# Designs tried in a protein design run: designed miniproteins, single chains, continued (5). Part 58

Each design is a single chain, and the fold is of that chain. pLDDT is the mean over its residues in the fold that is shown.

## One batch from the design tools (miniprotein)

Design m18003
Fold by ESMFold2-Fast:
Formats: C-alpha cells, sequence, structure tokens
Structure m18003 (fold): chain A 81 residues (1-81)
C-alpha cells in the first residue's frame, strides 16, 4: 500500500493538475481529503504543497488559486475537529 508520504505527494500532484485544468473546486476537495487523513502529517502536506508551487510553472493566478485551496482545505479540516 502507498505510504502516507506517497499519498500526500499524490494529493498535491492531483490538486496542481486540477488547478491547471481550471477546476479549483476539485483541487480543494483533493486537499481537504488529504488534510482529513489522520495518517498524513498536515505540516508535511503544507510543505509539499509549498515546494510544488515553487517548482511549478504556474501563472500568478493559478498559484494564488492553489494556495487559497490549501488554506481553505487546512482550515476546514481543523474546524471539523
Amino acid sequence: MPSAEERAEAAVREALAAVRAGDYERAYQILLDAFRDPSIDPVALVRLAGAAVRESDLSEEERAAFERAVLRAYTEAQDAA
């Protein structure tokens, strides 16, 4: 089975692909599911997302949309207790 780290990396890659496709809601849902996974360290997930943004050829608007999706997903996962 894939490790928690491999699942976190896959979630970040899929969310970036969704942003590139203009599907910001799908990016949010992918990240939300990842932040709700108790086996995934949320700090590691945020760091992976930040690294992916820096390494990606995203436009300013795509970067802002991805960063907003990460923040929304993290906040919602925490608010659910």
Scores: mean pLDDT 81

Design m18004
Fold by ESMFold2-Fast:
Structure m18004 (fold): chain A 69 residues (1-69)
Amino acid sequence: MVKEKQEKLLEEMKKVAEELRKQLEEYGEEYGLDIEEALKQLEEEEKKAKELIEKGEYADEELAPLPAK
């Protein structure tokens, strides 16, 4: 993977993860839902995606947003 492409993917991943975390917090507060498990899954997905991007093995389709419950 080209270095410039890796940097863009890492930046996009961080932005998506931050936005999803904010959305989960908002849904949890609005609906009184326990979002701890969803946040944990998001963190695990973020770590996995970061490792794959750094290794140059990342596929864009693997980064799917988690549904809020």
Scores: mean pLDDT 68

Design m18005
Fold by ESMFold2-Fast:
Structure m18005 (fold): chain A 108 residues (1-108)
Amino acid sequence: ALTATVSGPTSVAAGGTATLTATATGGPIVGAAWFREAADGGRRLLVGAGSQRGEGADARFTGSIAGNTATLTITNATAADTGRYFALLTNAAGEGAWGPGVTLTVTA
């Protein structure tokens, strides 16, 4: 069965770069999407691996895949980037796995 774990820094300085990593077990992934928790508690798409972007997603957010690992990179971090992030990973069999939410805090 496909499972996902998420790791990354719990804090980053304003203007710094944060890298969140989601790792799949149960085989390589063919798709990945990163989401942020919105003020309404819903999950909103930020970026997928490649050129997929959610509505209003800043160019500072980039997504990539290598093997069974998906990476979200946030450059030039701002206080508005403080929040909870989620990854959804998919494999070639069409299985999807959500990683646990990770809270990132941007320090002044």
Scores: mean pLDDT 78

Design m18006
Fold by ESMFold2-Fast:
Structure m18006 (fold): chain A 76 residues (1-76)
Amino acid sequence: SLEQTIGQVLQAALDSGVPMSVVQRAVLRAQEDGDMSPEAVARHILKEAREAGMPEEQLQELQRRSEQVLQQARES
């Protein structure tokens, strides 16, 4: 489901060390843009994490985990 996939994207961000405040800001940005797709939420999380100064190595791991979640959701 869409809700389940979004939940998995949020969990991947938290597991990658993204602060809850950054995740919450990303979700708010996705809502403001009118696109709550898992892909949009994942893009906003990566952008907000980068703006918050998260190290590039952690951003790359975040992107990899998010892409894996999105790929699996598309195949299901």
Scores: mean pLDDT 84

Design m18007
Fold by ESMFold2-Fast:
Parts: structure tokens; C-alpha cells; sequence
Structure m18007 (fold): chain A 66 residues (1-66)
């Protein structure tokens, strides 16, 4: 499932606090509001983050959900 794929991303990025925080918010958006809000959250991360790991994690979210 999309949720399982996003949880796997959180495990992959567990050593990066910024990426982990961003993925946690995206997963929360998915669980509370659905995939459209999760996509918007990932797009917002790409607009606001300068951290390479966080940006790559957000791009992977968009590949999973798009």
C-alpha cells in the first residue's frame, strides 16, 4: 500500500531528523485527509526545504502517490 511504502521511507531516513519530520507530517496528512493532501504536503516540503535528504524523500513520496 502507499502507507506501507511511506513507512519504509521513514525507516530509510531514520538517521536524518529533518527528513523524518517531513515524512511524519506527510504520513499524517495521508492518514487524516487522504492522498491529495499528502501530495500537497510533499510539494510544500520541496518548496521550503533546502536539505538534500528531505527533498529526495519528498520526491520519492510524489513518485509513490502520483
Amino acid sequence: SALDALEALRERYRGDAAALAALTEIIRALQEHGPEEAIRAAQRVLETSTDPATREAAREVLRILG
Scores: mean pLDDT 87

Design m18008
Fold by ESMFold2-Fast:
Structure m18008 (fold): chain A 70 residues (1-70)
Amino acid sequence: SPEDELRQYGYRLMMRLLGVMTGDNSTEVRKKAEQLLKELWQLWDDYEQGRLSVDEVRERLDELDKELDA
């Protein structure tokens, strides 16, 4: 389902962020990943509280994924 795909995407992004935070990276890169992880947790909270639709959450996950690669 679209919701299951969304949860899987969020989980993959979270694991990737945790990998950056715990890996051999600079302080600046680790801080960026920590900030993005906090934004991801807020995004999930907003979704669970009904503040965002599935489509809105997907768009924000795409933005977080792009930001990590920048």
Scores: mean pLDDT 84

Design m18009
Fold by ESMFold2-Fast:
Structure m18009 (fold): chain A 60 residues (1-60)
Amino acid sequence: MKEIIEKALEAARLKNEGYSISEIAKKLGLSESTVRKIIREAAKILGVSVTELLEKVAEE
């Protein structure tokens, strides 16, 4: 489970850097659906929304 959260945070960081979901998937060696899935799973595990998870990475 921690690996999913770590990968989701990495994907969120790449998205914050301006990469698309397709580009993130290619960089991580995953499919686009897998990238979306790990972000959703990590948000669910942490008890937050996907938006909140992404905002944490973009926080000051």
Scores: mean pLDDT 71

Design m18010
Fold by ESMFold2-Fast:
Structure m18010 (fold): chain A 98 residues (1-98)
Amino acid sequence: EAVDEFYRKVLEAKTPEEVLNVVREFLKKHKDEKIPSDELARLIAAALDAVTYAVGLEAKQALESGKRPEGWTLDEKGLQALVEAGERVRKDMEELLK
């Protein structure tokens, strides 16, 4: 399925920028397709998973660099919680691809 290819490419990404590029290219590839409602729902869920994973990677970068992204008010514990959320989603995506 298109969702399986999307999850695989998201899991190959190592930075938030790489995840966003995967999402951007996936949307570009499918933007003009008449997608059945059930497949559209799966694509929306996959995009939300990718965003959660990207946010986790950005939180990890903030923890490693000591610099928070503009507008983020989270302390170290909050950043760690986002890293954990991203890791949970990563494991969920890996399980779906088995």
Scores: mean pLDDT 75

Design m18011
Fold by ESMFold2-Fast:
Structure m18011 (fold): chain A 89 residues (1-89)
Amino acid sequence: SEIEELAKRGIELLKEIAKNTSNESVRQQLLSLAKEAEGYVKAKDYEGAVKVFKEALDLLKESLGSLSEEGKKKLEEFEELLKKLEELV
């Protein structure tokens, strides 16, 4: 399923962004949100996964100054992925 593949890639991007932040609180929150999204994907609740991804995007937009250049690139990939996922869900 394209929806499942996009949702799984979104989770991976959150984990990659978590590795590219200097803010420990942001890192821990991103990993927690990734785990929550994994639960929704396993349940095939893609609307739930989208809600978690939107919360992660809000957190990341508030935390841009803590992200490396690689983290900002992964965030751009995440934003594009979330837009596509929302169109399918």
Scores: mean pLDDT 90

Design m18012
Fold by ESMFold2-Fast:
Structure m18012 (fold): chain A 90 residues (1-90)
Amino acid sequence: MPSASELLQLREEGNYDEYLKISKEQTARLKRRLEALGREIGREDLAAEGVRYLEESLRALEEGNFKEARRKIARAVGLALRMIGEGIDQ
């Protein structure tokens, strides 16, 4: 559904600086959590890949590419879920 992209464009017109600031703060927090999880389960390689996707997502947001930003964050979330699964199984 196109609604999410339309809402982000409307937000860009009104409060883009605030949206970007919050996104940077959330990304920094997620990076720390992902790195900690990677150390805990011995998969620092997956944590590093996830951090890379989070950083690419932030760059895409700064460039106004909301579709690519969402794609990159989805990949980071997928890696985090995989890491949690490996921690449960091992």
Scores: mean pLDDT 73

Design m18013
Fold by ESMFold2-Fast:
Structure m18013 (fold): chain A 100 residues (1-100)
Amino acid sequence: SPLTPEQLRQLLGLEMEETAKLIVEKVKKYEPEIYEETKAMLDGVVALVRARAPYEEIKAAWRETAEFLIEHTKNEELREWIREEEERFLAALDKVAAHE
């Protein structure tokens, strides 16, 4: 069944929040040196999602956070996963915005 634009935005927000939690948990466990900045940046993204900030602002914050992680991680599996999640969420944000 087709979801409404509001339902799509709500589901995307929940997916972004859960992905942020998983990233923070992995970084805390495997790369504690970048944990504090990663947590601050992802908390910022989650705050924008919860505040229903403009899509372009959420996209910019997500892109900046992903680029920071890709640049600073020493874990290749984490780097590849973040690269895939960056592309996935940026595309999803564009798709949801186009339906409003």
Scores: mean pLDDT 85

Design m18014
Fold by ESMFold2-Fast:
Structure m18014 (fold): chain A 69 residues (1-69)
Amino acid sequence: MMQTFEIKESTFLTKDNKWFTFKSVTVPSWEAYIEVMKKEIEEMKKAGIVPEIIKALEERLKELEEELK
């Protein structure tokens, strides 16, 4: 296994003007990448990231899931 997908540490502004940071994750497959992205989106919702960003990420995730099929 030589190719992996790395989700870099990312910081987003919350509704209360605080920053939320995700830890870096390395995944072995496209399916694992999609699963991690789903969890990150749920964490962003809990952290109060602005709804517009959440919606954009959910739409991007849907595109990736369609490509996997």
Scores: mean pLDDT 65

Design m18015
Fold by ESMFold2-Fast:
Structure m18015 (fold): chain A 90 residues (1-90)
Amino acid sequence: EELLRKADEAIEKSRKYVKEGKVQEAIDWAKKALDYADQLFDEGRFDEAAEVYRKVIEVLKEIDSDDPEVASLYTAAQLRLVGAEVEKEL
C-alpha cells in the first residue's frame, strides 16, 4: 500500500515537471517511481509493478529531450515491464 502510493505520487510529480519543461526533475521523479516499482516486483506484487512500469514508460515518452538517461530509463522500464508481465502469467 505505502509503496504503491509513493510510486503513484512520484509518477504524478514526474508528469507535472514534464508539463513545466523541467527535464531533470521529471527524470529524477521517474527514477523514484521505477525504484518503487522494482520494490513491488521484489515483493511479488507483479500486477502493481507492471502498472507502475507502464506509467513510467508513458511519462518518459512525453519528455522532450535527447538526454541519454531518458533512453536508458525507457529501456529499463520496458524490460522490467516484460519481466513483471511474464511473472504474473506464470
Scores: mean pLDDT 83

Design m18016
Fold by ESMFold2-Fast:
Structure m18016 (fold): chain A 83 residues (1-83)
Amino acid sequence: SSQDDLIDFYGNMAGGAADVARNTGLSPEQLKANLATVLRQMHWMSEKDANEYAEMIVKAVEESGYDPEKAKKIMEEELRERL
């Protein structure tokens, strides 16, 4: 259950990131910096992990063509393979 909650959390973040990028025109570099900043504010996450997860989210967003539903699915599938 905790792994499923974590996968859903990051999947939703990737979907939200795709929607924001599509609506605001943020570059992949700007999106990564913003995501890393948000993730670093989480008490349970290291700076290294925040940067790695931000990079994974940006990759999912780009591979989705900025489609929120596809970005969520790509991120969730990637995490299931790693966990």
Scores: mean pLDDT 82

Design m18017
Fold by ESMFold2-Fast:
Structure m18017 (fold): chain A 110 residues (1-110)
Amino acid sequence: YRPASPEAVELSLEDSKEGFENPVRDPLEKAIRHFEGAARLAKDVSPEAAKYFEKAAEYARDNTPENLQKAISYAEKALKIAREAGNDEAARFAETAIWYLKQALERLEK
């Protein structure tokens, strides 16, 4: 299974280290998409984890430092449940989303 040219764009963005046009909004949008993906992957296996991922996405939409810290807290709770359930795909999406939230927080605090 090898996707077409769009994967080359994604690999380029990963290699660029930053690559954000808007250093706060762009990582938040990526975090929200990954939390929504994690929630879908968790829904049938761990409904509790899915709810926490949905809460993380909700708080991430408000770009205040307080709400981003709440989003990280909910995401870490959901990640723990997903890992304990053996849902490695949901865990991977959550880890990526938490990384993007931390990038947004660093740029809001500086």
Scores: mean pLDDT 73

Design m18018
Fold by ESMFold2-Fast:
Structure m18018 (fold): chain A 60 residues (1-60)
Amino acid sequence: MSDEEREKIRKAAEEVLAEMGLSPEEAPKYLDNPEFLRRVSSLVGMPREEVREVLAELFK
Protein backbone atom coordinates (compact mmCIF):
# COMPACT_ATOMS: atom_id res chain seq x y z
CA MET A 1 0.00 0.00 0.00
CA SER A 2 1.32 3.45 -0.92
CA ASP A 3 1.99 6.26 1.61
CA GLU A 4 -0.76 8.26 -0.15
CA GLU A 5 -3.31 5.48 0.45
CA ARG A 6 -2.23 5.15 4.11
CA GLU A 7 -2.57 8.92 4.63
CA LYS A 8 -6.05 8.82 3.05
CA ILE A 9 -7.11 6.05 5.48
CA ARG A 10 -5.59 7.93 8.45
CA LYS A 11 -7.49 11.13 7.56
CA ALA A 12 -10.75 9.23 7.04
CA ALA A 13 -10.34 7.56 10.45
CA GLU A 14 -9.70 10.95 12.12
CA GLU A 15 -12.81 12.41 10.40
CA VAL A 16 -14.99 9.48 11.57
CA LEU A 17 -13.65 9.74 15.13
CA ALA A 18 -14.38 13.50 15.14
CA GLU A 19 -17.95 12.84 13.89
CA MET A 20 -18.34 10.34 16.76
CA GLY A 21 -17.14 13.00 19.25
CA LEU A 22 -13.78 11.28 19.81
CA SER A 23 -10.14 12.39 19.56
CA PRO A 24 -7.56 10.68 17.29
CA GLU A 25 -5.94 9.24 20.46
CA GLU A 26 -9.05 7.02 20.86
CA ALA A 27 -8.41 5.23 17.52
CA PRO A 28 -6.70 2.12 19.07
CA LYS A 29 -9.84 1.52 21.19
CA TYR A 30 -12.05 1.46 18.07
CA LEU A 31 -10.03 -0.80 15.72
CA ASP A 32 -12.60 -3.60 16.19
CA ASN A 33 -15.67 -1.32 16.39
CA PRO A 34 -18.06 -2.28 13.53
CA GLU A 35 -19.54 1.23 13.08
CA PHE A 36 -16.12 2.93 13.03
CA LEU A 37 -14.70 0.42 10.52
CA ARG A 38 -17.80 0.59 8.30
CA ARG A 39 -17.68 4.41 8.17
CA VAL A 40 -13.95 4.53 7.37
CA SER A 41 -14.40 1.74 4.78
CA SER A 42 -17.21 3.76 3.14
CA LEU A 43 -15.07 6.93 2.96
CA VAL A 44 -11.98 5.24 1.41
CA GLY A 45 -13.77 2.66 -0.76
CA MET A 46 -11.90 -0.33 0.72
CA PRO A 47 -13.07 -3.55 2.43
CA ARG A 48 -13.50 -3.31 6.22
CA GLU A 49 -10.92 -6.06 6.87
CA GLU A 50 -8.22 -4.21 4.86
CA VAL A 51 -9.04 -0.88 6.56
CA ARG A 52 -8.76 -2.52 10.01
CA GLU A 53 -5.32 -3.97 9.20
CA VAL A 54 -3.97 -0.60 7.93
CA LEU A 55 -5.40 1.28 10.94
CA ALA A 56 -3.81 -1.26 13.32
CA GLU A 57 -0.40 -0.45 11.77
CA LEU A 58 -1.00 3.35 11.82
CA PHE A 59 -2.35 3.64 15.40
CA LYS A 60 -0.40 0.93 17.30
Scores: mean pLDDT 80

Design m18019
Fold by ESMFold2-Fast:
Structure m18019 (fold): chain A 101 residues (1-101)
Amino acid sequence: APTTADIVVSVLEPVDPEKVREMVLNVARGAATLGVPVRLHLVAASDETYEALRKAAEEAREKYGIEVTVHKAPSVEEGRKLAEQYQAEADATNAARRAAR
C-alpha cells in the first residue's frame, strides 16, 4: 500500500485568492495522480490568506479526499517559525513511515 505523506505549504505574504486555490488544488491533484495518501498542512499569516486557504482546503478534501489542516499565525515571522516546525514534524513522520513496511 502507498505510504502516507505529510506536506507543508506556507502562504505568508498577501496573494490573489485564485492563485492560492490553484496552488492547493495542484498539490492535491498531484498527490491523487501519484496514488499517495496525503495530509496537507497549510500556514497563513493573515485573515484574508487564512480564509482563502480554508476554502481551497474544503475543495481539496471534497475533490481528492485528502486530509487538510489550515493554521493561522499572528505574523509573517511567527508563520515562518510555525511552517518550519510543521515541516520538521512532517519530515520526521515521513521518514518513520518510509522505514516501516
Scores: mean pLDDT 77

Design m18020
Fold by ESMFold2-Fast:
Structure m18020 (fold): chain A 61 residues (1-61)
Amino acid sequence: SDEEKLLQAINEMAAAVAAGDLDTARKILEEARKVLSPEQAELLERAYRVMVRTRDEKAAA
């Protein structure tokens, strides 16, 4: 289902961001956007921005 695809993409992006591999996270986002609905692509983009912001806040501490 589209929901399963979205959850898989979120989990893979979270793992890449946690590893500090933002290049891989961006590739996951780009590939997922090709197969997700517009609404789900927007949710994934929002999740990506939150993940990066949270990581940056931790790095600034």
Scores: mean pLDDT 79

Design m18021
Fold by ESMFold2-Fast:
Structure m18021 (fold): chain A 98 residues (1-98)
Amino acid sequence: MKKAKIEFEVTVKKDGAGSTVLVALRAKQSDGKTIGLGFAVRIPAGAKAGDVFTAEVEVDLKTAKDIEKNKDSIEVTVLGSQAGDVEVKFIKKIKEVE
């Protein structure tokens, strides 16, 4: 099955942020359908407020193409108690992997 990696920029906003945060990506298509993708981002041990790193998420190629088509309508939300501890941004970078 063909896959792709999607890149996100993660900014740590608080010292002692948890080791893993849950993230939801949503995009609204022109036909009114919503693309939904839930994933986990691992925060490096000892990360401090102001640290920035790149997280990669592996998805099916179809999902990646659907995200790319709707890249300007994408919302990224950090879920649960970690919502104030990190900021996650979609940087519009998608790579096919084989």
Scores: mean pLDDT 75

Design m18022
Fold by ESMFold2-Fast:
Structure m18022 (fold): chain A 95 residues (1-95)
Amino acid sequence: DKYKKLSIEELVQEIIRKIEKGEPLDKELLDVLKEKVIKEGLVSEEEIKEWEEKYGPEITALALAIKVILHNDGLKLSKEEILKLALEALESIKE
């Protein structure tokens, strides 16, 4: 319920905040973000499922967050570049 009231930008900020603090990502937070980005046409449901199967939920969440940020700034990166940035961000936070 809490996450459904947030904008996509606020959901992205919450994901970044949780990862920076080493807090686990809630399934509800991820599900709400996925629903909103699919509705806005930013990513397909099929593409999100592929990312989760290959990279897991944390990297997928970061990749979605990066894609939202890039879309808002008018920047376009490939799927592979976005996923690479998500991996690098997670490694940077853990070090």
Scores: mean pLDDT 74

Design m18023
Fold by ESMFold2-Fast:
Structure m18023 (fold): chain A 81 residues (1-81)
Amino acid sequence: GPRVFDFTVTLTAAVPSRYRGVELHIRVRTEEREVEVHLSGDLTLEAGQTVTFGYRVTLPESLRITSVEVTVTLGEPVPVE
């Protein structure tokens, strides 16, 4: 059956921050091909606060992972109310 992979990314804010459209680009390389996953979410953080993003990716049983690359892009800043 398919294989399930869970990813966890933790971010910490130095100043009060609110961002819309924070994107995670996960590039999974297998023996035969590359699989790209784009994940998005919104952030609202106080100074010194952390947030954790949990993501699940399902891949065919026959694919063997050789490398994983994760890139995080902060989206558009939004005024804090």
Scores: mean pLDDT 72

Design m18024
Fold by ESMFold2-Fast:
Structure m18024 (fold): chain A 56 residues (1-56)
Amino acid sequence: MKLREKLGPNEKVPLEALKRWAEAGGGYIDVPKAALGETDVPVDALGERIPLEDLE
């Protein structure tokens, strides 16, 4: 399931919420690697599949 399909294109999601989403969803989310250091990630920037381990 793609997180972007659940959220609007102009929403921002806290990185902590994305980590919890990935854990609940079975291991991967679509987040640009460059955004992993930010507290909030724009939903419209989601598109790359990141392993859950890279979010630790």
Scores: mean pLDDT 52

Design m18025
Fold by ESMFold2-Fast:
Structure m18025 (fold): chain A 64 residues (1-64)
Amino acid sequence: SMEDLQARLREIEQQIAAVAAQIDAIGARVAADPSDQAAVAELNKLLAQLQELSKEKVRLQQEL
């Protein structure tokens, strides 16, 4: 239903905001120490998650 699609869209937008905040935090850590391989790996993982969430948001918007 339209209401279900809108609820899912809001959930995805909240997830995008949360991941973006994590990217900012980890990005600051990588900038401070680029040799921190754990931080670099986490940043790459979060960037991949953001791309998948963005694709899902576009998909949901096409259903509206």
Scores: mean pLDDT 88

Design m18026
Fold by ESMFold2-Fast:
Structure m18026 (fold): chain A 78 residues (1-78)
Amino acid sequence: ASEVELAKSLFSVPPNPALPLPTQLSQEGLEEFFVELVKTKGLAKAREVAQVLATSLNSKYTQETLNALVEKAAALVA
């Protein structure tokens, strides 16, 4: 599965209706996600994932918020 689909699953209702509705990731959780993504796939891929997520996610996470988290992740990895 793509990194975009993995990230989207962290913000959406689980496919099994018997499980509790997952809460949206905190900024800390998103930061950890992007740190791992920069480490495994690189900064360019992390920026692509952030752009696609901004388009796909409901209004809580804007492109600006996601870009800021990617830049913070890059600084932590560097």
Scores: mean pLDDT 62

Design m18027
Fold by ESMFold2-Fast:
Structure m18027 (fold): chain A 55 residues (1-55)
Amino acid sequence: MERIERAVELAMRGEKTPEEIAKEVGYDSLEEFEAELRRRVGATLEQLIAGARAP
């Protein structure tokens, strides 16, 4: 399964922090993870969580 797709799924569940999600899907840093997420999805994980859950 694609790492970024798994990370988005985990974020939407709200069970893990961005740092925990990055580690779970195999990234060493939150910055590297968010860079790939932005390229694939067009937003950072923190932006997706904030926009959906904390307007």
Scores: mean pLDDT 70

Design m18028
Fold by ESMFold2-Fast:
Structure m18028 (fold): chain A 61 residues (1-61)
Amino acid sequence: VEDLTVEQIADKIVEAGLVPRGRAFAVAEVIKARPDLTAEELSRLTGLPLELAQKILDLVK
């Protein structure tokens, strides 16, 4: 099952200690809307450092 909800994506990010819950939800919504987006695009859209954006994508993909 590849259909993670926004909440499930956000919970994975929070569980990994990467960002606070509120910011994790915003990040999760971007990922859910664009499942094939790059770490560079995620970094640009959310304001997260590129390295952190890459870790998030590796975690949820």
Scores: mean pLDDT 77

Design m18029
Fold by ESMFold2-Fast:
Structure m18029 (fold): chain A 58 residues (1-58)
Amino acid sequence: MKKTLIDNLIKAGASKDQAINTANDIMNDSINNGLSTQQTQDLGNQVVQNTRDLQSLS
């Protein structure tokens, strides 16, 4: 799951280091907030989309 998030973030335009840090943040938020696997996937998908949108604006 974390490696899939990293790969998707890189495809969305993030650097490898940014993708790793972002994926770690998503996983930490999931643990701290008690998110389900499905909720964690939804959060990850939103962050990937936001990354893509930010790259389009830059």
Scores: mean pLDDT 78

Design m18030
Fold by ESMFold2-Fast:
Structure m18030 (fold): chain A 76 residues (1-76)
Amino acid sequence: SSLFERVKKELEELIRRVEEAVAAGDLEAALAELERMYKLFEENRDKLTDEQKKELAEMLQRAGRVVGEALERLAA
């Protein structure tokens, strides 16, 4: 498989971990998994096409939104 396919698959697994952590109320774990997603993206950014970067960035934004909404709910 291509580098893009491997990175995308790993990000899909990390999104699942973020969602599971949020569902469990473990916001510390959710933030740690989100940080792992950003690190994985940044480490591979220069090796990806613009279209591939856009697709993966949208995945990161979706995960960030899930965590952000959970944090806002806790702060309210």
Scores: mean pLDDT 86

Design m18031
Fold by ESMFold2-Fast:
Structure m18031 (fold): chain A 84 residues (1-84)
Amino acid sequence: SEIATGDAVLEALGERLEGRAHLFVVDGLITGGILVVDGRLAASFSLKEPVPLEEAEGRALPVDVVLASGRRGEGTVTFRNIKL
């Protein structure tokens, strides 16, 4: 398992969060990650379907989300500038 990083936009629970993502990579597939906004953990998310690292950039990917508030729901995440 590896950690990739990138820029992310998370849209969930009526919120739009932009920040830095730390992505969980298993066998070349992104499975989920965490979103950091202004140096603080803002959300954790799990992709509804694992996506190859090479295919993830620029796509709106369906996720299950837990916000730092503890609120849970569904949303989408879009990644840019992914680096392993």
Scores: mean pLDDT 90

Design m18032
Fold by ESMFold2-Fast:
Structure m18032 (fold): chain A 93 residues (1-93)
Amino acid sequence: MDELVRKLEEIIREGTERGRAAAATSADRDTDLARVDQNERIGRNIIRNLRAGEDLDHLISFARMAASISKIAGDEIGRETFEEMARLLEEYK
């Protein structure tokens, strides 16, 4: 469990840093920064729920849903981040 949490935290950190860097050069900087902040909160909620003993299938579905929402919004970094989280959760299952 601890190793899984550490890897998920690393994925969120990298995704957040990449998202902030991309947003800084964006024409819609404030909106993109707000999206990055929201994605970080969603990712942190997945980790909190994992620690609370939430079902892995539910967490995987939630991460995939978050990736789909990011894709629809044109947020490729957010999509990649949540897809990586979902893959890692599936590998642990």
Scores: mean pLDDT 87

Design m18033
Fold by ESMFold2-Fast:
Structure m18033 (fold): chain A 86 residues (1-86)
Amino acid sequence: TDEQLEALVARLRELGLTSVSNSGTIIVAAGEVPGERRQQLIDLIRTYSEDKAAAEEAIAQLETTGRLRATLTVFGKPLSLSVRVV
């Protein structure tokens, strides 16, 4: 629902991501997340991603490199993430 998408966008902004947009067809979130919010980002990915294998792959990328570039499916819509943990 629109309320669920707005809740997701609010959570992305709460992580410190300032470049968050919802165009109706795709959600884009980009920027830097403080290291103390890394676990909140991981929990968000696990909670919202419909594809759990894609979620775990994105999390492994983040844990290995401190960076994440992935497109996940949330509420039937693509979520494009480009995030660095600082």
Scores: mean pLDDT 83

Design m18034
Fold by ESMFold2-Fast:
Structure m18034 (fold): chain A 63 residues (1-63)
Amino acid sequence: GATATASATTVYAGESVKVTATDDKGNTAEVTATYSEAGDYTIAVTTEDGSTASVTVTVKAKP
């Protein structure tokens, strides 16, 4: 199996979030995502062993 962690679970539109997944073998994979529209986004990351993990990030509109 794999677990995923996000650099932040809440960001503003246009900000990048880094999601890191780690599997049971200690393999790591990273994805950087940027969203221009406010909303909740699920980011999935696949590690070298084919395990997938996901995290949900909330994107807020800039004031």
Scores: mean pLDDT 82

Design m18035
Fold by ESMFold2-Fast:
Structure m18035 (fold): chain A 88 residues (1-88)
Amino acid sequence: MVEELIKEIKELVDEIVKLGKEYKENKDDAEKSKKLLEEIREKSGELHRLGQKLVELGKEEELEELEPYIEEADKVVEELADEIAALA
C-alpha cells in the first residue's frame, strides 16, 4: 500500500513534468494547450491528495524523501499558475 502510493506519486510527478513540456511545444494550439493545462491542474490536485495520504498514514519520513521529486511538479504548476487560473 505505502510503496504503491510512493510509486503513484512518482508517476504523477513524471506525468506533470511531461505535460508541462508538451504545453510549451503546443502553446499555439488553443484547444490542445487548454486541455494540457486542465490535465496538469487535475494531476497536481491528485498529487497533493496522495501527499496528504502519506501524512495521514504517519509516513512523513517517506514524504520528506519524495520532496525534491514533488518540487519538480510544483515548479511546473507555479510556472503555469496564471494560465491555470485563467481556465475558470
Scores: mean pLDDT 81

Design m18036
Fold by ESMFold2-Fast:
Structure m18036 (fold): chain A 61 residues (1-61)
Amino acid sequence: SLDELLAELEEIRAEAAKRNSAVAAYIDEMIAAVRRSQDLALARTALATARELLADLDKLE
């Protein structure tokens, strides 16, 4: 479950990196925090936040 959430975060980070380096860097920091804490709740929050950031980029383009 945690590994699956991290895999989804990495995929979203890769998509963000194609569009906005600052957003990608922010997602990368969230991934690093999740890896350090091993916290499933933090991973879920990070994934939700990353999805919202990517969706906001889609709305602007």
Scores: mean pLDDT 81

Design m18037
Fold by ESMFold2-Fast:
Structure m18037 (fold): chain A 76 residues (1-76)
Amino acid sequence: MPKLRVVIVTSEAEVEAAEKKIAELRKKGYKVEVLVSSDNLSPEKAAAIAKRLGAKRIASTSKIVGEAIRLIGDYL
């Protein structure tokens, strides 16, 4: 059965690795949702990362974790 994967990005240093991982997972047939944590990023940097990665949401870490759990739970 195809599986959902959630990718959470928390810093600029993770962006290139996340972009490669997202492409790899999609190539393998996974559905990928991207979430950006804003706790350690300026609003401008978070928005740029979200645009680059096609992120579903930008929020605090607590909200992002809750959203990730909900997305995985709704899919399973």
Scores: mean pLDDT 78

Design m18038
Fold by ESMFold2-Fast:
Structure m18038 (fold): chain A 89 residues (1-89)
Amino acid sequence: SAEEDLRLLELAKERIRELPSLSPLEQEIAESMVVMGLTVIRLRAEKLGLEEVAAAAQAAIDAVADPSASVEEKLAALEALAAAVEAAA
């Protein structure tokens, strides 16, 4: 549901905010877990024909997986995905 996706995205944003306090290995684990959650959102959006949610989820996956992206850029992509999920609900 949209409510469950929004809760998962809040947890994802919290994990991304914590990245600067983590070791390199802990950062890799946290980012990988976030990417897995976002992939589930993307695949479900694709099945439901929610093109804007699927596109925003892919952008968030790309941002979180990008080692050159700042925490702020990763958070902005997650916020854009949350907005797309709310608009589609």
Scores: mean pLDDT 88

